# Ledger of designs, part 8: designed miniproteins, single chains, continued (2)

Each design is a single chain, and the fold is of that chain. pLDDT is the mean over its residues in the fold that is shown.

## One batch from the design tools (miniprotein)

Design m4263
Fold by ESMFold2-Fast:
Structure m4263 (fold): chain A 60 residues (1-60)
Amino acid sequence: SSAREELRKIFDEQIKTMASSIKDKEKAQELTEISRKMFDRWLARSSEEEIRKLLEKYKL
């Protein structure tokens, strides 16, 4: 399903926006990696139905 990829892209964009505000590039990279790992974990445990409902609710 494309829903997982669409949600991932939106999440990635939000992480990049957050990281761009951090002057410490090493810290920004660490936070980006942690955030992506946490999101990947959520995606892994979430059903396709749950993901689609979130996309609809979030207006993504």
Scores: mean pLDDT 77

Design m4264
Fold by ESMFold2-Fast:
Structure m4264 (fold): chain A 56 residues (1-56)
Amino acid sequence: SASELMRRIALHDLSSNVHNLSDEEIRKALDGLVEKGYLSEEEAEELFRELMELKR
């Protein structure tokens, strides 16, 4: 589906740029995906934790 494709593109872009983004920018991007219905709040929180570990 288009929503699944957009989700995959957005998550790939976030993962590829995690070292160039602030924690606030990553949180805002994930919140935007939740608002669009591409992620649940739980999925966004889990992904935020994983991206923060990659950034450490």
Scores: mean pLDDT 80

Design m4265
Fold by ESMFold2-Fast:
Structure m4265 (fold): chain A 83 residues (1-83)
Amino acid sequence: ASDEQVRAAARTLKAFRDAGDAEVTVDGRTVTVTLSDDPGAAERVVTAVDMLEEAGVLTFTREGRTITLVFHGDGALVAEVLA
């Protein structure tokens, strides 16, 4: 993914974190997202993550309320936005 796509995706995750829709933890290119117990908030986050995977920006796996994301780009750009 381009640097612009990586930063835009990281900003999307930051917006969900700041709104209280998800908790977000960063480790390089790997981001762990813990979904809210609110079904509407969880659905918004999952929809956004699915669209980012379709765009080729990241891949993800989901286990219950935990989503593990791996960005297809520079982890320093992810940390710049989410740190």
Scores: mean pLDDT 85

Design m4267
Fold by ESMFold2-Fast:
Structure m4267 (fold): chain A 65 residues (1-65)
Amino acid sequence: MIDEVNELLRKAEEYLRQGDVDKAAELVREAERLAGDYGLRTGSIPPDIAQRIRDMRRRVDEAKK
């Protein structure tokens, strides 16, 4: 699951580099969902993963404006 979250964030970054903000936003939302599910099952989300998700969300939001 955590490896899948990292893969989704990597793909989101690639789509942002290509200018596909909508696709990047979709992948960030999926990563947030999987990380949330992981946190509910294990009691926490790794801080580095949570930070990467926040950073990607910010970059997507900034690109949409």
Scores: mean pLDDT 80

Design m4268
Fold by ESMFold2-Fast:
Parts: structure tokens; C-alpha cells; sequence
Structure m4268 (fold): chain A 60 residues (1-60)
């Protein structure tokens, strides 16, 4: 099933690279990397981008 996570803090986005996050925002984790990063999709906006796993709380 989908892996859902919640942003623990605000994270500034970088267009085309980093997914901007607002504290409390829900994202779906699409792919994880060994370095602690992931590609995620915002459930609010549908935008995808790079996130740091340390900025997220896994809910599922």
C-alpha cells in the first residue's frame, strides 16, 4: 500500500528539485534512497520532488 508521511517542519522548496513542505503536510513516499532522501508526492498539491526522510514522520 502507499507509504504516507507527515512533514515535521516547514521546508523551503527548490523548483524542479526539492519538494516544498509545510509543517503537518501529508506526502506519499514514492521511492527511497540509501542516503536518507526520498521522492515524495504532496497529497495537497500533487507536486513531486526530493525530500529528506529526517524531515518526515512515517504514518503507515
Amino acid sequence: GPIIAQATKDVPGVPGVVLGLKKGELVEILKTYSDGHAIARSLATGETGLVGLSDLKILS
Scores: mean pLDDT 86

Design m4269
Fold by ESMFold2-Fast:
Formats: structure tokens, sequence, C-alpha cells
Structure m4269 (fold): chain A 65 residues (1-65)
């Protein structure tokens, strides 16, 4: 249905936004001037975004079922 197709598109946009946040954080982590503590905090944020992507992907698969 059109409603389901719109929901899937919105979820795909949300996945892309989370992937862009991960890419930005990975770029920050590559900075050799950052402290180990700061890098650990940024890695924890990446883990949160990765978990959100998995939830969004599961929702898309449920909508396709």
Amino acid sequence: SAKTEREIRMLEIAIKNNEEQIAALEKLISDPSLSAETKERLKAKIDVYQKEIEKLKKRIEELKA
C-alpha cells in the first residue's frame, strides 16, 4: 500500500541518517589528537546508532512480510 511504501521510505531515510552519523563519528575517532577516553565515548555512540539501524531494518522486513 502507499502508506506502507511511505513508511518504508521514511525508515530508509532514518537508516541513512544514522549511517551518516556513524561516518562522522568514525572520522572524529581517526583524529590522533583525541584522548582515549573521548574515543571510547564516540565508539559507544557508534554502537547506539548501529543498534538503531538494526531496529529500523527489522521494522522494514516486518512491513514487507
Scores: mean pLDDT 89

Design m4270
Fold by ESMFold2-Fast:
Structure m4270 (fold): chain A 55 residues (1-55)
Amino acid sequence: SAAVEKARREYGMTDEDLKTLKAIAESMGLDVAVQLMMKETGLSREEATEVIEEA
């Protein structure tokens, strides 16, 4: 997706980083992972949600 490409290209997110956030979403809830993604990047909530769901 465009959001995943943006996270990788603009913010240097690796496959390992994205898988870690997906694991956090599965264990602690999607909102927690989305908040962490937004804090580490400049992605919107919608973009962060897409990245985590597609990782």
Scores: mean pLDDT 81

Design m4271
Fold by ESMFold2-Fast:
Structure m4271 (fold): chain A 59 residues (1-59)
Amino acid sequence: MARERAERAVDAALENAGGKLSEEEREEYVERIAEHIERGDYQGATQAVSEAIKAAEKA
């Protein structure tokens, strides 16, 4: 469940940024976000999504 939510958050962020992350970068962000969600740390999850957007903007 947490991984699926993390995947949706990253995919939405990539759509908004209009860019792409490498497959490795996407997987890293998905795993980080999923870990935060599993712990109930939604603040950390939100920050990880923001970092993913920043990485996509540099592509």
Scores: mean pLDDT 77

Design m4272
Fold by ESMFold2-Fast:
Formats: structure tokens, C-alpha cells, sequence
Structure m4272 (fold): chain A 67 residues (1-67)
């Protein structure tokens, strides 16, 4: 599940990295994750503060939110 949701977010945004906004939207609409909770967890993995995650960071964040 987590990897598939990250892949969907990456396809929607298109790019080397995963948009936190795109991933948050996918997690909320596909997995019922609260938008505020998604934002909090994703922000912890966005160490550069650029609003984008590496694919690996995105998968780890999604796994935490789906646990």
C-alpha cells in the first residue's frame, strides 16, 4: 500500500522527488489519512524544508501514517 500510494503521488506531480502536497492528497483520498496528520508526519521527513521528499522518505512517511 505505502509504495503504491507514493507511486501515484509521484505520477500526479511528475519529477525526481515526491511533492508533500501530492502525497498528502493521495493519502487523504485513498487511505483516509487526516490532512493535518499527514502534514505533520510528512514535515518530519522533509529535512530540507523544500516541500519535497525523496522516494525513500515518502515511502517511510506513508508507512508510518498507514500503521
Amino acid sequence: MARELVEEAQRLDGGETVSMTALGNVLSTRAGVEPERAREVLARYDRDGDGRLSREEAIRAAEELLA
Scores: mean pLDDT 77

Design m4273
Fold by ESMFold2-Fast:
Structure m4273 (fold): chain A 73 residues (1-73)
Amino acid sequence: SAAAEAAARAAAEVAAATDGATVQRYGRLKVDHIRAGGRTPAAVAALRAAVAEATTSGGRTKNWEALRLAESL
């Protein structure tokens, strides 16, 4: 879908601008969330934690906005 494609591009853009370990973790958790068939409490908690780590390491408004948007999916 267009939303999933936009989220994947946002994750790739974050990878270019923040530390690779945090972004890799975020990407993996997002994939796990999608594979879980939507929202389980565990998947949502894991995604939220990964977004929080990425926003801390990123420090840039655009990265933070992209992560926020991805979290809202």
Scores: mean pLDDT 56

Design m4274
Fold by ESMFold2-Fast:
Structure m4274 (fold): chain A 70 residues (1-70)
Amino acid sequence: MERLRELIRRTGEGDRAAGEEFLELAEKLTDPEALLEVARLVAEELLRRDPSLDQEELDRQLAEVEALLA
């Protein structure tokens, strides 16, 4: 998971190669818990880059994903 976190951060900084590697690794994830963690990491990076995003709305979307994967 730490590698996915690093790839998400680097992709946010404009690293295209990191973005491609992230997509390849995420595509191979079959564990619902890992998919939820990836969704959470992406939401964190989006909030970090654009603080105008609604944290409450993102929390609601993550809760819906958790319900679907439960």
Scores: mean pLDDT 70

Design m4275
Fold by ESMFold2-Fast:
Structure m4275 (fold): chain A 91 residues (1-91)
Amino acid sequence: IEELLKELKEAVENNDDEKFSELLRELSQKLLPKELLEEFGEALAGLPKEVIYKIIETIANKGDLEALLEEIKPYMTDDQLETLKEIFSKL
């Protein structure tokens, strides 16, 4: 997990969309229950890579998910925000 998070951060810094997508998929599979993977992917659609990285890092580090939601609200639609709230409630 720690090495994958480091690689994901590097993919954000390098604007490597392909590597970012591959690492995001792998990290999501390791961090989330299988039943939440599709819904999680849909909730992240269209978000900046920096925002997605913060979400994954917070989940991996068991950080403050409520504080994260407040920080990322301006980047998300109401539907995306509601979906992430539901996912976070199941973690």
Scores: mean pLDDT 79

Design m4276
Fold by ESMFold2-Fast:
Order: structure tokens, then C-alpha cells, then sequence
Structure m4276 (fold): chain A 68 residues (1-68)
């Protein structure tokens, strides 16, 4: 599924970037693998996070919500 591919690519970037990914990088991957409706949902979820850098816990919560 697109969500599984998104999760895999995000966690690869976390490994490459010492546990850091930006909201912009997350959205670029979301736009590549997800439907337009899921991308809009991701944007709304990301808007609730104050930092431009996402933690692994925040990423896991977003992916879980997108899977519903």
C-alpha cells in the first residue's frame, strides 16, 4: 500500500539523517505515495505539530491516523 511505502521511505530518511525528518520532507514523500485526500489529512495532522522537525513518535502517530 502507499502508506507502507511512505513509512519505509520516512524511516530510511530517519536512519540517514540521524533520527530527523522535516515536515516538508514528510509531505514530499506523502505526495509521492498517498492519495490527494490522504495528503490533505497529513497536512492537517502536521499543522498541529509546532516544530518543523518530526520525532519518530510523531511520525508513528501520523502514519497510524493515515491508515484509518
Amino acid sequence: SGIEKLADEVFLKLIENNGKITKEEFLELAEKYLSKEQVEKAKKLLSKIKSEILTEEEINKIIEELSK
Scores: mean pLDDT 84

Design m4277
Fold by ESMFold2-Fast:
Structure m4277 (fold): chain A 68 residues (1-68)
Amino acid sequence: KKEEEIEKLKEKAEQYKQNADGALATVQRAVDEGRLTPLHRGEMRSAQRYKQMADEYENKAKELEKEI
């Protein structure tokens, strides 16, 4: 069952990476179109948080893999 936990952690890391990339793409599009607003500032913070979560889950998966 440890392998199942590793897979779940990797899936969560990938989901958060995708969420971060999506948020960053939205902000970049707003910058390119000259439509940057305070709301996009919140999206940047969300992207940073998602990336941090992705890194945390990825690190947990790697630690668990070492214990196999």
Scores: mean pLDDT 79

Design m4278
Fold by ESMFold2-Fast:
Structure m4278 (fold): chain A 67 residues (1-67)
Amino acid sequence: MSAEELVEKAEEALRAGDLEKAREYLNQAIDVGGVESVREVILRLAEAQGLDPEEVERRIREALERS
């Protein structure tokens, strides 16, 4: 599947409240299209979960540095 298709599936899973499935699709999208392709969805996921956006940004930065 393309990164865009995986991102759409992740958003659908997030809307359904299936966080495990959303995380699985996001990881697959990162593998296919890189972290930047999923950044907006990751931030929306963090907001929906009540997570600290700063913590999410830090994780994205770490992934980019590793690449």
Scores: mean pLDDT 70

Design m4279
Fold by ESMFold2-Fast:
Structure m4279 (fold): chain A 80 residues (1-80)
Amino acid sequence: SKAEGQILAGEVFKNMGDNGSASAAYTQAGRLYYKEGKYDEAIEAYEKAIEVDPSNEVAKKNLAEVYKKLGDYEKAKEAE
């Protein structure tokens, strides 16, 4: 899938040491999973984005939004 392609791209960039491009690819994968209602996969993708770039505020905000969508308000606060 398009989201799986972004996960693969993120893994390749991470292995090359390009953490910025890896984080961007994982963030895009999270957005694609979210659009399809695949919230668990969106969470995993956003967590990968934050792991490779802890300063990625977009991924943190989007992760919080997914947790709110699932009703997990404690996890949403932690992601902000």
Scores: mean pLDDT 88

Design m4280
Fold by ESMFold2-Fast:
Structure m4280 (fold): chain A 55 residues (1-55)
Amino acid sequence: SEIQQLLLDYVQGKLSLDEFIERLSKLLGVEISEEERKKIKSLEDAGALLTKKLN
């Protein structure tokens, strides 16, 4: 899974949080605005926003 690979790369420090969010949003086909991105400070924040957009 490409999502699993992205998570592993982020956890291992190969991707920044910003890079992780950008790549994940493109994989899921979800658009994240600059204002929404500013509110994401952790992996948990990213998960909550993506869950909200997919519902």
Scores: mean pLDDT 79

Design m4281
Fold by ESMFold2-Fast:
Structure m4281 (fold): chain A 59 residues (1-59)
Amino acid sequence: SIIDAQLAGIRAGTELARKGASPEEGQEAGYELGLKIDGPRGAEYAGLSGALAAIRVKR
């Protein structure tokens, strides 16, 4: 589902940002995970969620 894709993106973006990755890297990881979970729409939502999660961690 889109919700499962978004949660995966948030998790990936948060984890990557804690290791020093950029929001762009969080977006890419979220996109790939979302694509596997819920196809192209899941990819878009998970990618955006991953980027936003990474931004929040970095403050």
Scores: mean pLDDT 82

Design m4282
Fold by ESMFold2-Fast:
Structure m4282 (fold): chain A 81 residues (1-81)
Amino acid sequence: MKKKEIEMKIELIEGTVESLEAMIEAIKKIEEKRIEKLKKEDEEEAEKLRKEVEKEYEKLEELLKKEKEKAEEEIKKLLEE
């Protein structure tokens, strides 16, 4: 492969991972605001929602970790060519 083509592929992979991280962070901030607002009205429901959100975010963070590991492997393979 041409050096420029490898660099472009690496940038695309890195950009994709960064975009996924940014989206997860943005959603987390929105959910945190929702929980904070709900806590003023119903503390028990807010705590239940917080636990559900935490569980879903643990899954998303685990998926993101796998995508990052996959991206690192793909970049390594590209650099070997």
Scores: mean pLDDT 78

Design m4283
Fold by ESMFold2-Fast:
Structure m4283 (fold): chain A 70 residues (1-70)
Amino acid sequence: ATLEEAIEAARKGREAFEQGKYEEAIEYYKKARDLALEVLKTSTDPEDRAMAQMILKESEEGIKEAEEKL
């Protein structure tokens, strides 16, 4: 998985959440989390790892907030 794919999935999660599509937001945030975890397992680039950690945090928070809305 690429960092770009993780960023895009997180962006889609945010857009779905803003539109009140909480189930869709959870699916995108779960995808972003899984992609960010893959970047952390495979990348040795410190910049990519830092970005992946931010996406992981945002995705976990987004899942929790969206689940609280359901």
Scores: mean pLDDT 86

Design m4284
Fold by ESMFold2-Fast:
Structure m4284 (fold): chain A 87 residues (1-87)
Amino acid sequence: PPALSVTVSAPSSAKVGEPVTVSDRTSRPADRITFYVDGELVATYTGPLTSASVTVTFTEAGEHTVSALAEADGSSAYASVTVTVTA
């Protein structure tokens, strides 16, 4: 089967209380895309999908990790980026 890959995109910086859009892209349609903030599940979308997005708001300053997990045909791909949040 074709290899599955995922890329996650988010702003590198944000302010506390500012809406931040997190999005992904997959190399082929995913059956499910799940987003995480600091390892906590924030959204799950059921496909087939090659992209999804979620809006998150950070309530605490500091470095936060946003991640996307894509799953298709028994394969999975995972990517993470860091967002620096200031008060």
Scores: mean pLDDT 85

Design m4285
Fold by ESMFold2-Fast:
Structure m4285 (fold): chain A 55 residues (1-55)
Amino acid sequence: SAADALAELEKQRPALSPEEVQKRALEIVAKGTEEGDIAVVEQAVQVYAEALESL
């Protein structure tokens, strides 16, 4: 699920490059949108935005 993918990304985030975080966050946004999980989409968009600012 998108929620499981987000939880995995959050767990691995400190070890990932900003570029990899951006890529995975966008994948979760797409999946969460397909599943209708608005809360997960909102969180993934925030993670994506934070990773953009880290560059």
Scores: mean pLDDT 83

Design m4286
Fold by ESMFold2-Fast:
Structure m4286 (fold): chain A 55 residues (1-55)
Amino acid sequence: SLEEAARAVLEALNSGHPEAIALAEEAIRAAGAGDFERAERLAREALRVAREAAE
């Protein structure tokens, strides 16, 4: 799941969508703080937003 979260973050950062990038950055900060549950949730939100923006 952390590997999936990392891939989700990368996809969101590469989307070019501001909201997805912001959520991905929050996920990275949460992981840095040791809050992996929050990081995974934010990563999933970032990916969802990125994919919705891509239609």
Scores: mean pLDDT 83

Design m4287
Fold by ESMFold2-Fast:
Structure m4287 (fold): chain A 61 residues (1-61)
Amino acid sequence: SEKEKLREAVSKAIALTIDAIGARLEGDQEAVERSLAEMRKLAEEYPELKDFIENLIEKLR
């Protein structure tokens, strides 16, 4: 269902945020960039989550 897909996308965005924070703490810039790229891709695939995901990306910078 649409609601299940949105929940999965939210969970993925949160998981990618956690991955990016972990990578930043380890100084792995390439892993940070990969997580940010996947988050931007999610924002394009789920326009309803665009503002939410963009806010997460902003906080990681």
Scores: mean pLDDT 86

Design m4288
Fold by ESMFold2-Fast:
Structure m4288 (fold): chain A 69 residues (1-69)
Amino acid sequence: LDDLRREVGELLREAKRLFEEGRYEEALKLAQKALDLAKQIQTLDPVVGSVAVKEAQELVEEVKKKLEE
C-alpha cells in the first residue's frame, strides 16, 4: 500500500511538472497511470484510495481541457 501511495505521488508530481512545461500528452499519460494506481489503492483502502483517486482525476481533467484547446 505505502509503495503504491509513493508511486502515485511521484507520478502526480511528474505529471504536474510536464503540465507546467506544456507537455500535455505526456502529462496525461502519467496522470492516467496515477489514476489507475489510485484505483488499486482504493480497492485495498477505500478512504486513502478515494483521496488519491480524486487528486488524480482532477489532474487528468485539467490536462484534457488543455488538449481540447
Scores: mean pLDDT 80

Design m4289
Fold by ESMFold2-Fast:
Structure m4289 (fold): chain A 75 residues (1-75)
Amino acid sequence: SKKEKVLELLGEVAELLRETDPDFARVVRLVRQNAETSTLEEIKVMLESLLDEARRRGLPQEVIDLIEEAIRTLE
């Protein structure tokens, strides 16, 4: 399902950031947990906010690309 793919991508983002930005990895894990019980529309809003924060923090392009892929999965 679309939700399962998004949860997988968020898991990948959290693992990539585990050592380099553990605080943001924690935020990603909380978003992933909330997404499990959320509608696709609610998940999209959460992912857009997560993407904005990732860009503000200057996270690696690989991380930004994965979050953008998660958003595209919901389209």
Scores: mean pLDDT 88

Design m4290
Fold by ESMFold2-Fast:
Structure m4290 (fold): chain A 60 residues (1-60)
Amino acid sequence: MYKIDKSLSKEEILRKAAEESHRLGRQYREAAKTDPEKAKEIREEIIKFDKEVQKYLESL
């Protein structure tokens, strides 16, 4: 489960969030071709990730 480390600078938090978004997107695309159950799990991770990032952005 993705968690934002609030001890980091805003710039570093946003950079790490971008990196995690790319990682999840890549994993989802790979899983979607061969493993529908794994793709579903990754989709749920993406939804949780998006909520965590949105919560952080709303706190700014």
Scores: mean pLDDT 80

Design m4291
Fold by ESMFold2-Fast:
Structure m4291 (fold): chain A 99 residues (1-99)
Amino acid sequence: MDLSRLLSREELEKAAAELEAKGYPTITVKDADGKEIRLPKPATPESQAALDEVVKRAIEEGAELRARLMTGSGLQLLLAIVKDGRVEEGVGVTIAGSL
C-alpha cells in the first residue's frame, strides 16, 4: 500500500468521528505512543480479532498505526503498520456489510 493513500492519526480520528456522526459505532485503541485513537467498530468477531492483532503488533514493534477507509461495496477499514517510513502488510476489517 502506498503511504500517500493512508490516513494520518489525525485524519483517521476525524474519519472515525464523521462515521460516528452517521451512526456507525466506534472503538478506542492505543498506539505505540500511548495515544488513544478512535476507529470504526468491526462488524464481525473475525474482523475484531484482526484489528486487535494489528494494534498489538504495532505496539510491539513500536510502529505507527495507519488506516484507509474503503466505501465501495460496503464499508471497510484497511489497517497498516508503518515503521521507518515503510508500510508493512495490513489487514482489512469489515465495518459494514454490502448494502
Scores: mean pLDDT 70

Design m4292
Fold by ESMFold2-Fast:
Structure m4292 (fold): chain A 101 residues (1-101)
Amino acid sequence: MQPAPPVRLTLEVNGKTFEAELVRMEFSDDEARLTLRLLNEAPELKPGDKVTVTVEVNGRRSAPVELTIKEVRRLGDGLVELTVSKEDAEKLMAAIAEAAR
């Protein structure tokens, strides 16, 4: 059994780039909530924004995937929660699986 390596995300929205660590992903009904720990200052995020995400696991990078933000919540202490569709979350999970090879 190997411990799960940290999942690092590079996110681009409206021409601005920031980095975060994926802390957790929670699925419900038709959507998922992504809890991100910000490694850099994030630009202003709003519902309807399209975010291009590249996943990195142990120095290995995925192909970029596009997610559409449905809801944004700032949790404090550098934590942000993004709500995305279940379909977009499944794209992100596939990218994580690819980077973890």
Scores: mean pLDDT 82

Design m4293
Fold by ESMFold2-Fast:
Structure m4293 (fold): chain A 74 residues (1-74)
Amino acid sequence: KRIEKLKELLEEEVKKNPDNPDAYWLLGDAYREMGEIEKALEAYRKARELFQKRGDESRVAELDKKIAELEKQL
């Protein structure tokens, strides 16, 4: 319900601004809350790629931890 609306808004945001790593991170969080683990992983990996391109090593390390925890559920 509420999470589904947030997901739709974030999906539109990444279509308009495909280089926005924060939007992909939030989209990953939304998919995780919905139990869509594979979609959450794809969104987090995209956010990680974009933060890596920006040289944000801190955000990359944080996403690596989130990805590792989520992969344990597969």
Scores: mean pLDDT 84

Design m4294
Fold by ESMFold2-Fast:
Structure m4294 (fold): chain A 82 residues (1-82)
Amino acid sequence: AKELVREAAIKYTAAAILLIGAEISKELGDPSAEGDAKAAIELAEKAKELFEEAYKAGGLSEEELEKELKKLDELIEKAKEI
């Protein structure tokens, strides 16, 4: 449970950084924007899986899981717009 939460948090953080980079690159017309956005989506989806597994293992409350999944869903939708 603890290791799953930690790994999920790391992947979420990496996805958030990539999304910020993709948004900046898109505004500048940099061709890396689409690649960074796709990488952000992949990491966010992995983070969702890990948070769901952590919840099943008792590492998160249902409320905590719902909050994390909402953040990840918002990140994924924003990245899809790039």
Scores: mean pLDDT 84

Design m4295
Fold by ESMFold2-Fast:
Structure m4295 (fold): chain A 64 residues (1-64)
Amino acid sequence: SMSAKEKVLKAIAKALAAIGDIYELEKKLKKTTDPEEKKKLEEEIEKKEKELKEALAEIDKALG
């Protein structure tokens, strides 16, 4: 079984990766003019925001 420290570090890594992905997707969204591509980028950002929330919840659970 994974230690509490390993669980926290893994969850932090997931959170940081999601933040980085959101940043790059938002940069791409600002440069995009095609409505269909904008919709796909917005859906992908929403998915990454959900992944970030889940990672933050994992950190909270491991520390509680």
Scores: mean pLDDT 87

Design m4296
Fold by ESMFold2-Fast:
Structure m4296 (fold): chain A 56 residues (1-56)
Amino acid sequence: SERELLLNLFRALQEGILSEAQIEELKKKYGLSDETLERLKKGELSPEEVVDMIFS
């Protein structure tokens, strides 16, 4: 599902394996703020929480 694909992508983002171009594509496609991305990187948000924000 798209939810499962996004979970995998956000886990990859937390692990630092996504390129800047891939991060910008996700940001543009899903309307993610810089604050949300920084909180995800710091572990203050889980990948599951970010996916829930997108599908809410």
Scores: mean pLDDT 82

Design m4297
Fold by ESMFold2-Fast:
Structure m4297 (fold): chain A 66 residues (1-66)
Amino acid sequence: MEEAEKLKKKGDEAFKKGDYKTAVDYYTQSSDLYAEAGDTEAARESAVHATAAAIRGIGDEIDKEL
């Protein structure tokens, strides 16, 4: 769980910097570790954060393509 919390924190920091792809990677890794530990609630929360970061990243990709 400490490893998953550390990854979630790194995801939060990447998200704040606007590095949404890196945030997705960290949140996804955190979610996987929580799921392996049987913490389904924390795993779901991290997955939701990953989805939010992915949506923001898609916005950046659209702006870059336009």
Scores: mean pLDDT 77

Design m4298
Fold by ESMFold2-Fast:
Structure m4298 (fold): chain A 78 residues (1-78)
Amino acid sequence: MKDREKGEEYLAKGEELEKQGKYSEAAKYYLKAGIYYYKSGDFEQAQRAFLLAGQAARKAGDIELLLELGKVFEELFG
């Protein structure tokens, strides 16, 4: 129950940070949202959050975070 609520909270925080142009921080919150959605069994929302995290990390030019996202996605869905 709490994991889905945390996913929704982190997703909203990521969206707020992205609106402020804080793309690296937004990507980190989208990553947290994806992990909590995955833990709640909401795999569709988890994949959406990971996609948003990747897009935000690319906008930030945060290569280390992009590599971390790829590894997390592979561990959860590969």
Scores: mean pLDDT 84

Design m4299
Fold by ESMFold2-Fast:
Structure m4299 (fold): chain A 62 residues (1-62)
Amino acid sequence: GSALEKGLANAKAKVAEVAEKEFGATPEVKVEIKGDTVTITARTEQGEGELVGPVSSLLNFV
């Protein structure tokens, strides 16, 4: 539902923020959902940050 969509958007923003702060470059954000697991990767030329958890954990970002 809308809460999961909002949580995903907020989680993507958080992963991107952390990666940009660590690497000093604007990251490319990728989302992958496999079964009940979500992986959010923020990648730059300098490195990457990743968040992995159950889809339900996205509600923690609402």
Scores: mean pLDDT 81

Design m4300
Fold by ESMFold2-Fast:
Structure m4300 (fold): chain A 75 residues (1-75)
Amino acid sequence: IEELIKKAVEYAKEYLIAEAAGDKEKAEEYKKKALELWEKVKELMEKEKDEEKKKEAQKLVGEGQQELGELYEKL
């Protein structure tokens, strides 16, 4: 789940780079990938029974949302 969070953040950053470059096709592709991974993270967190892993995932999601901030809202 931690690796999926990092990958979602990376795709969100690629989305911004493509958007800034005017590459609408790449921007849409990365946006979809970022959103899909973000939804998978949410599902895995709800299904996770290990409180320790769930706590770590919640911390990483919070950090990712702070780093993405306005980016997450645009996704």
Scores: mean pLDDT 71

Design m4301
Fold by ESMFold2-Fast:
Order: sequence, then structure tokens, then C-alpha cells
Structure m4301 (fold): chain A 66 residues (1-66)
Amino acid sequence: SEFEEVLEKMKKSSAEQAAKLLAELVEKYNIPWSEVERALAEAAEQTSDLKERLILALEILAEKYK
């Protein structure tokens, strides 16, 4: 799965690079920004770390858009 490949890259990347990888995947799959904002908000309730928040947001989106 491309979502799994991107998740692995995000884990090995900086927070800035992880954000870029997430944005590229969102654009590629035409994921509505409202859904991305929802996933980021849900992830923010689980962690205060920026990079972990981005990874969790993609995991949430992957369950819905995989």
C-alpha cells in the first residue's frame, strides 16, 4: 500500500518532511482538506508531538481511504 510506504518514510523523516509527504498523498488521492483537518484534530487529542500527530493523522486517513 502506498499509504504504508509513506507512513514508513514519515517515521524516518523530519516533521517538516513528514508534513510534505502527507500533503503530497492528500493531493494524489483527492482527499478533502476538511477530512485532513478532522484527522489532524483527532490526532492532536492523542499526542502533543508534531511529527507523531502527522503520522497518526495519516493512519486515520488510511483506514478511510485505503
Scores: mean pLDDT 84

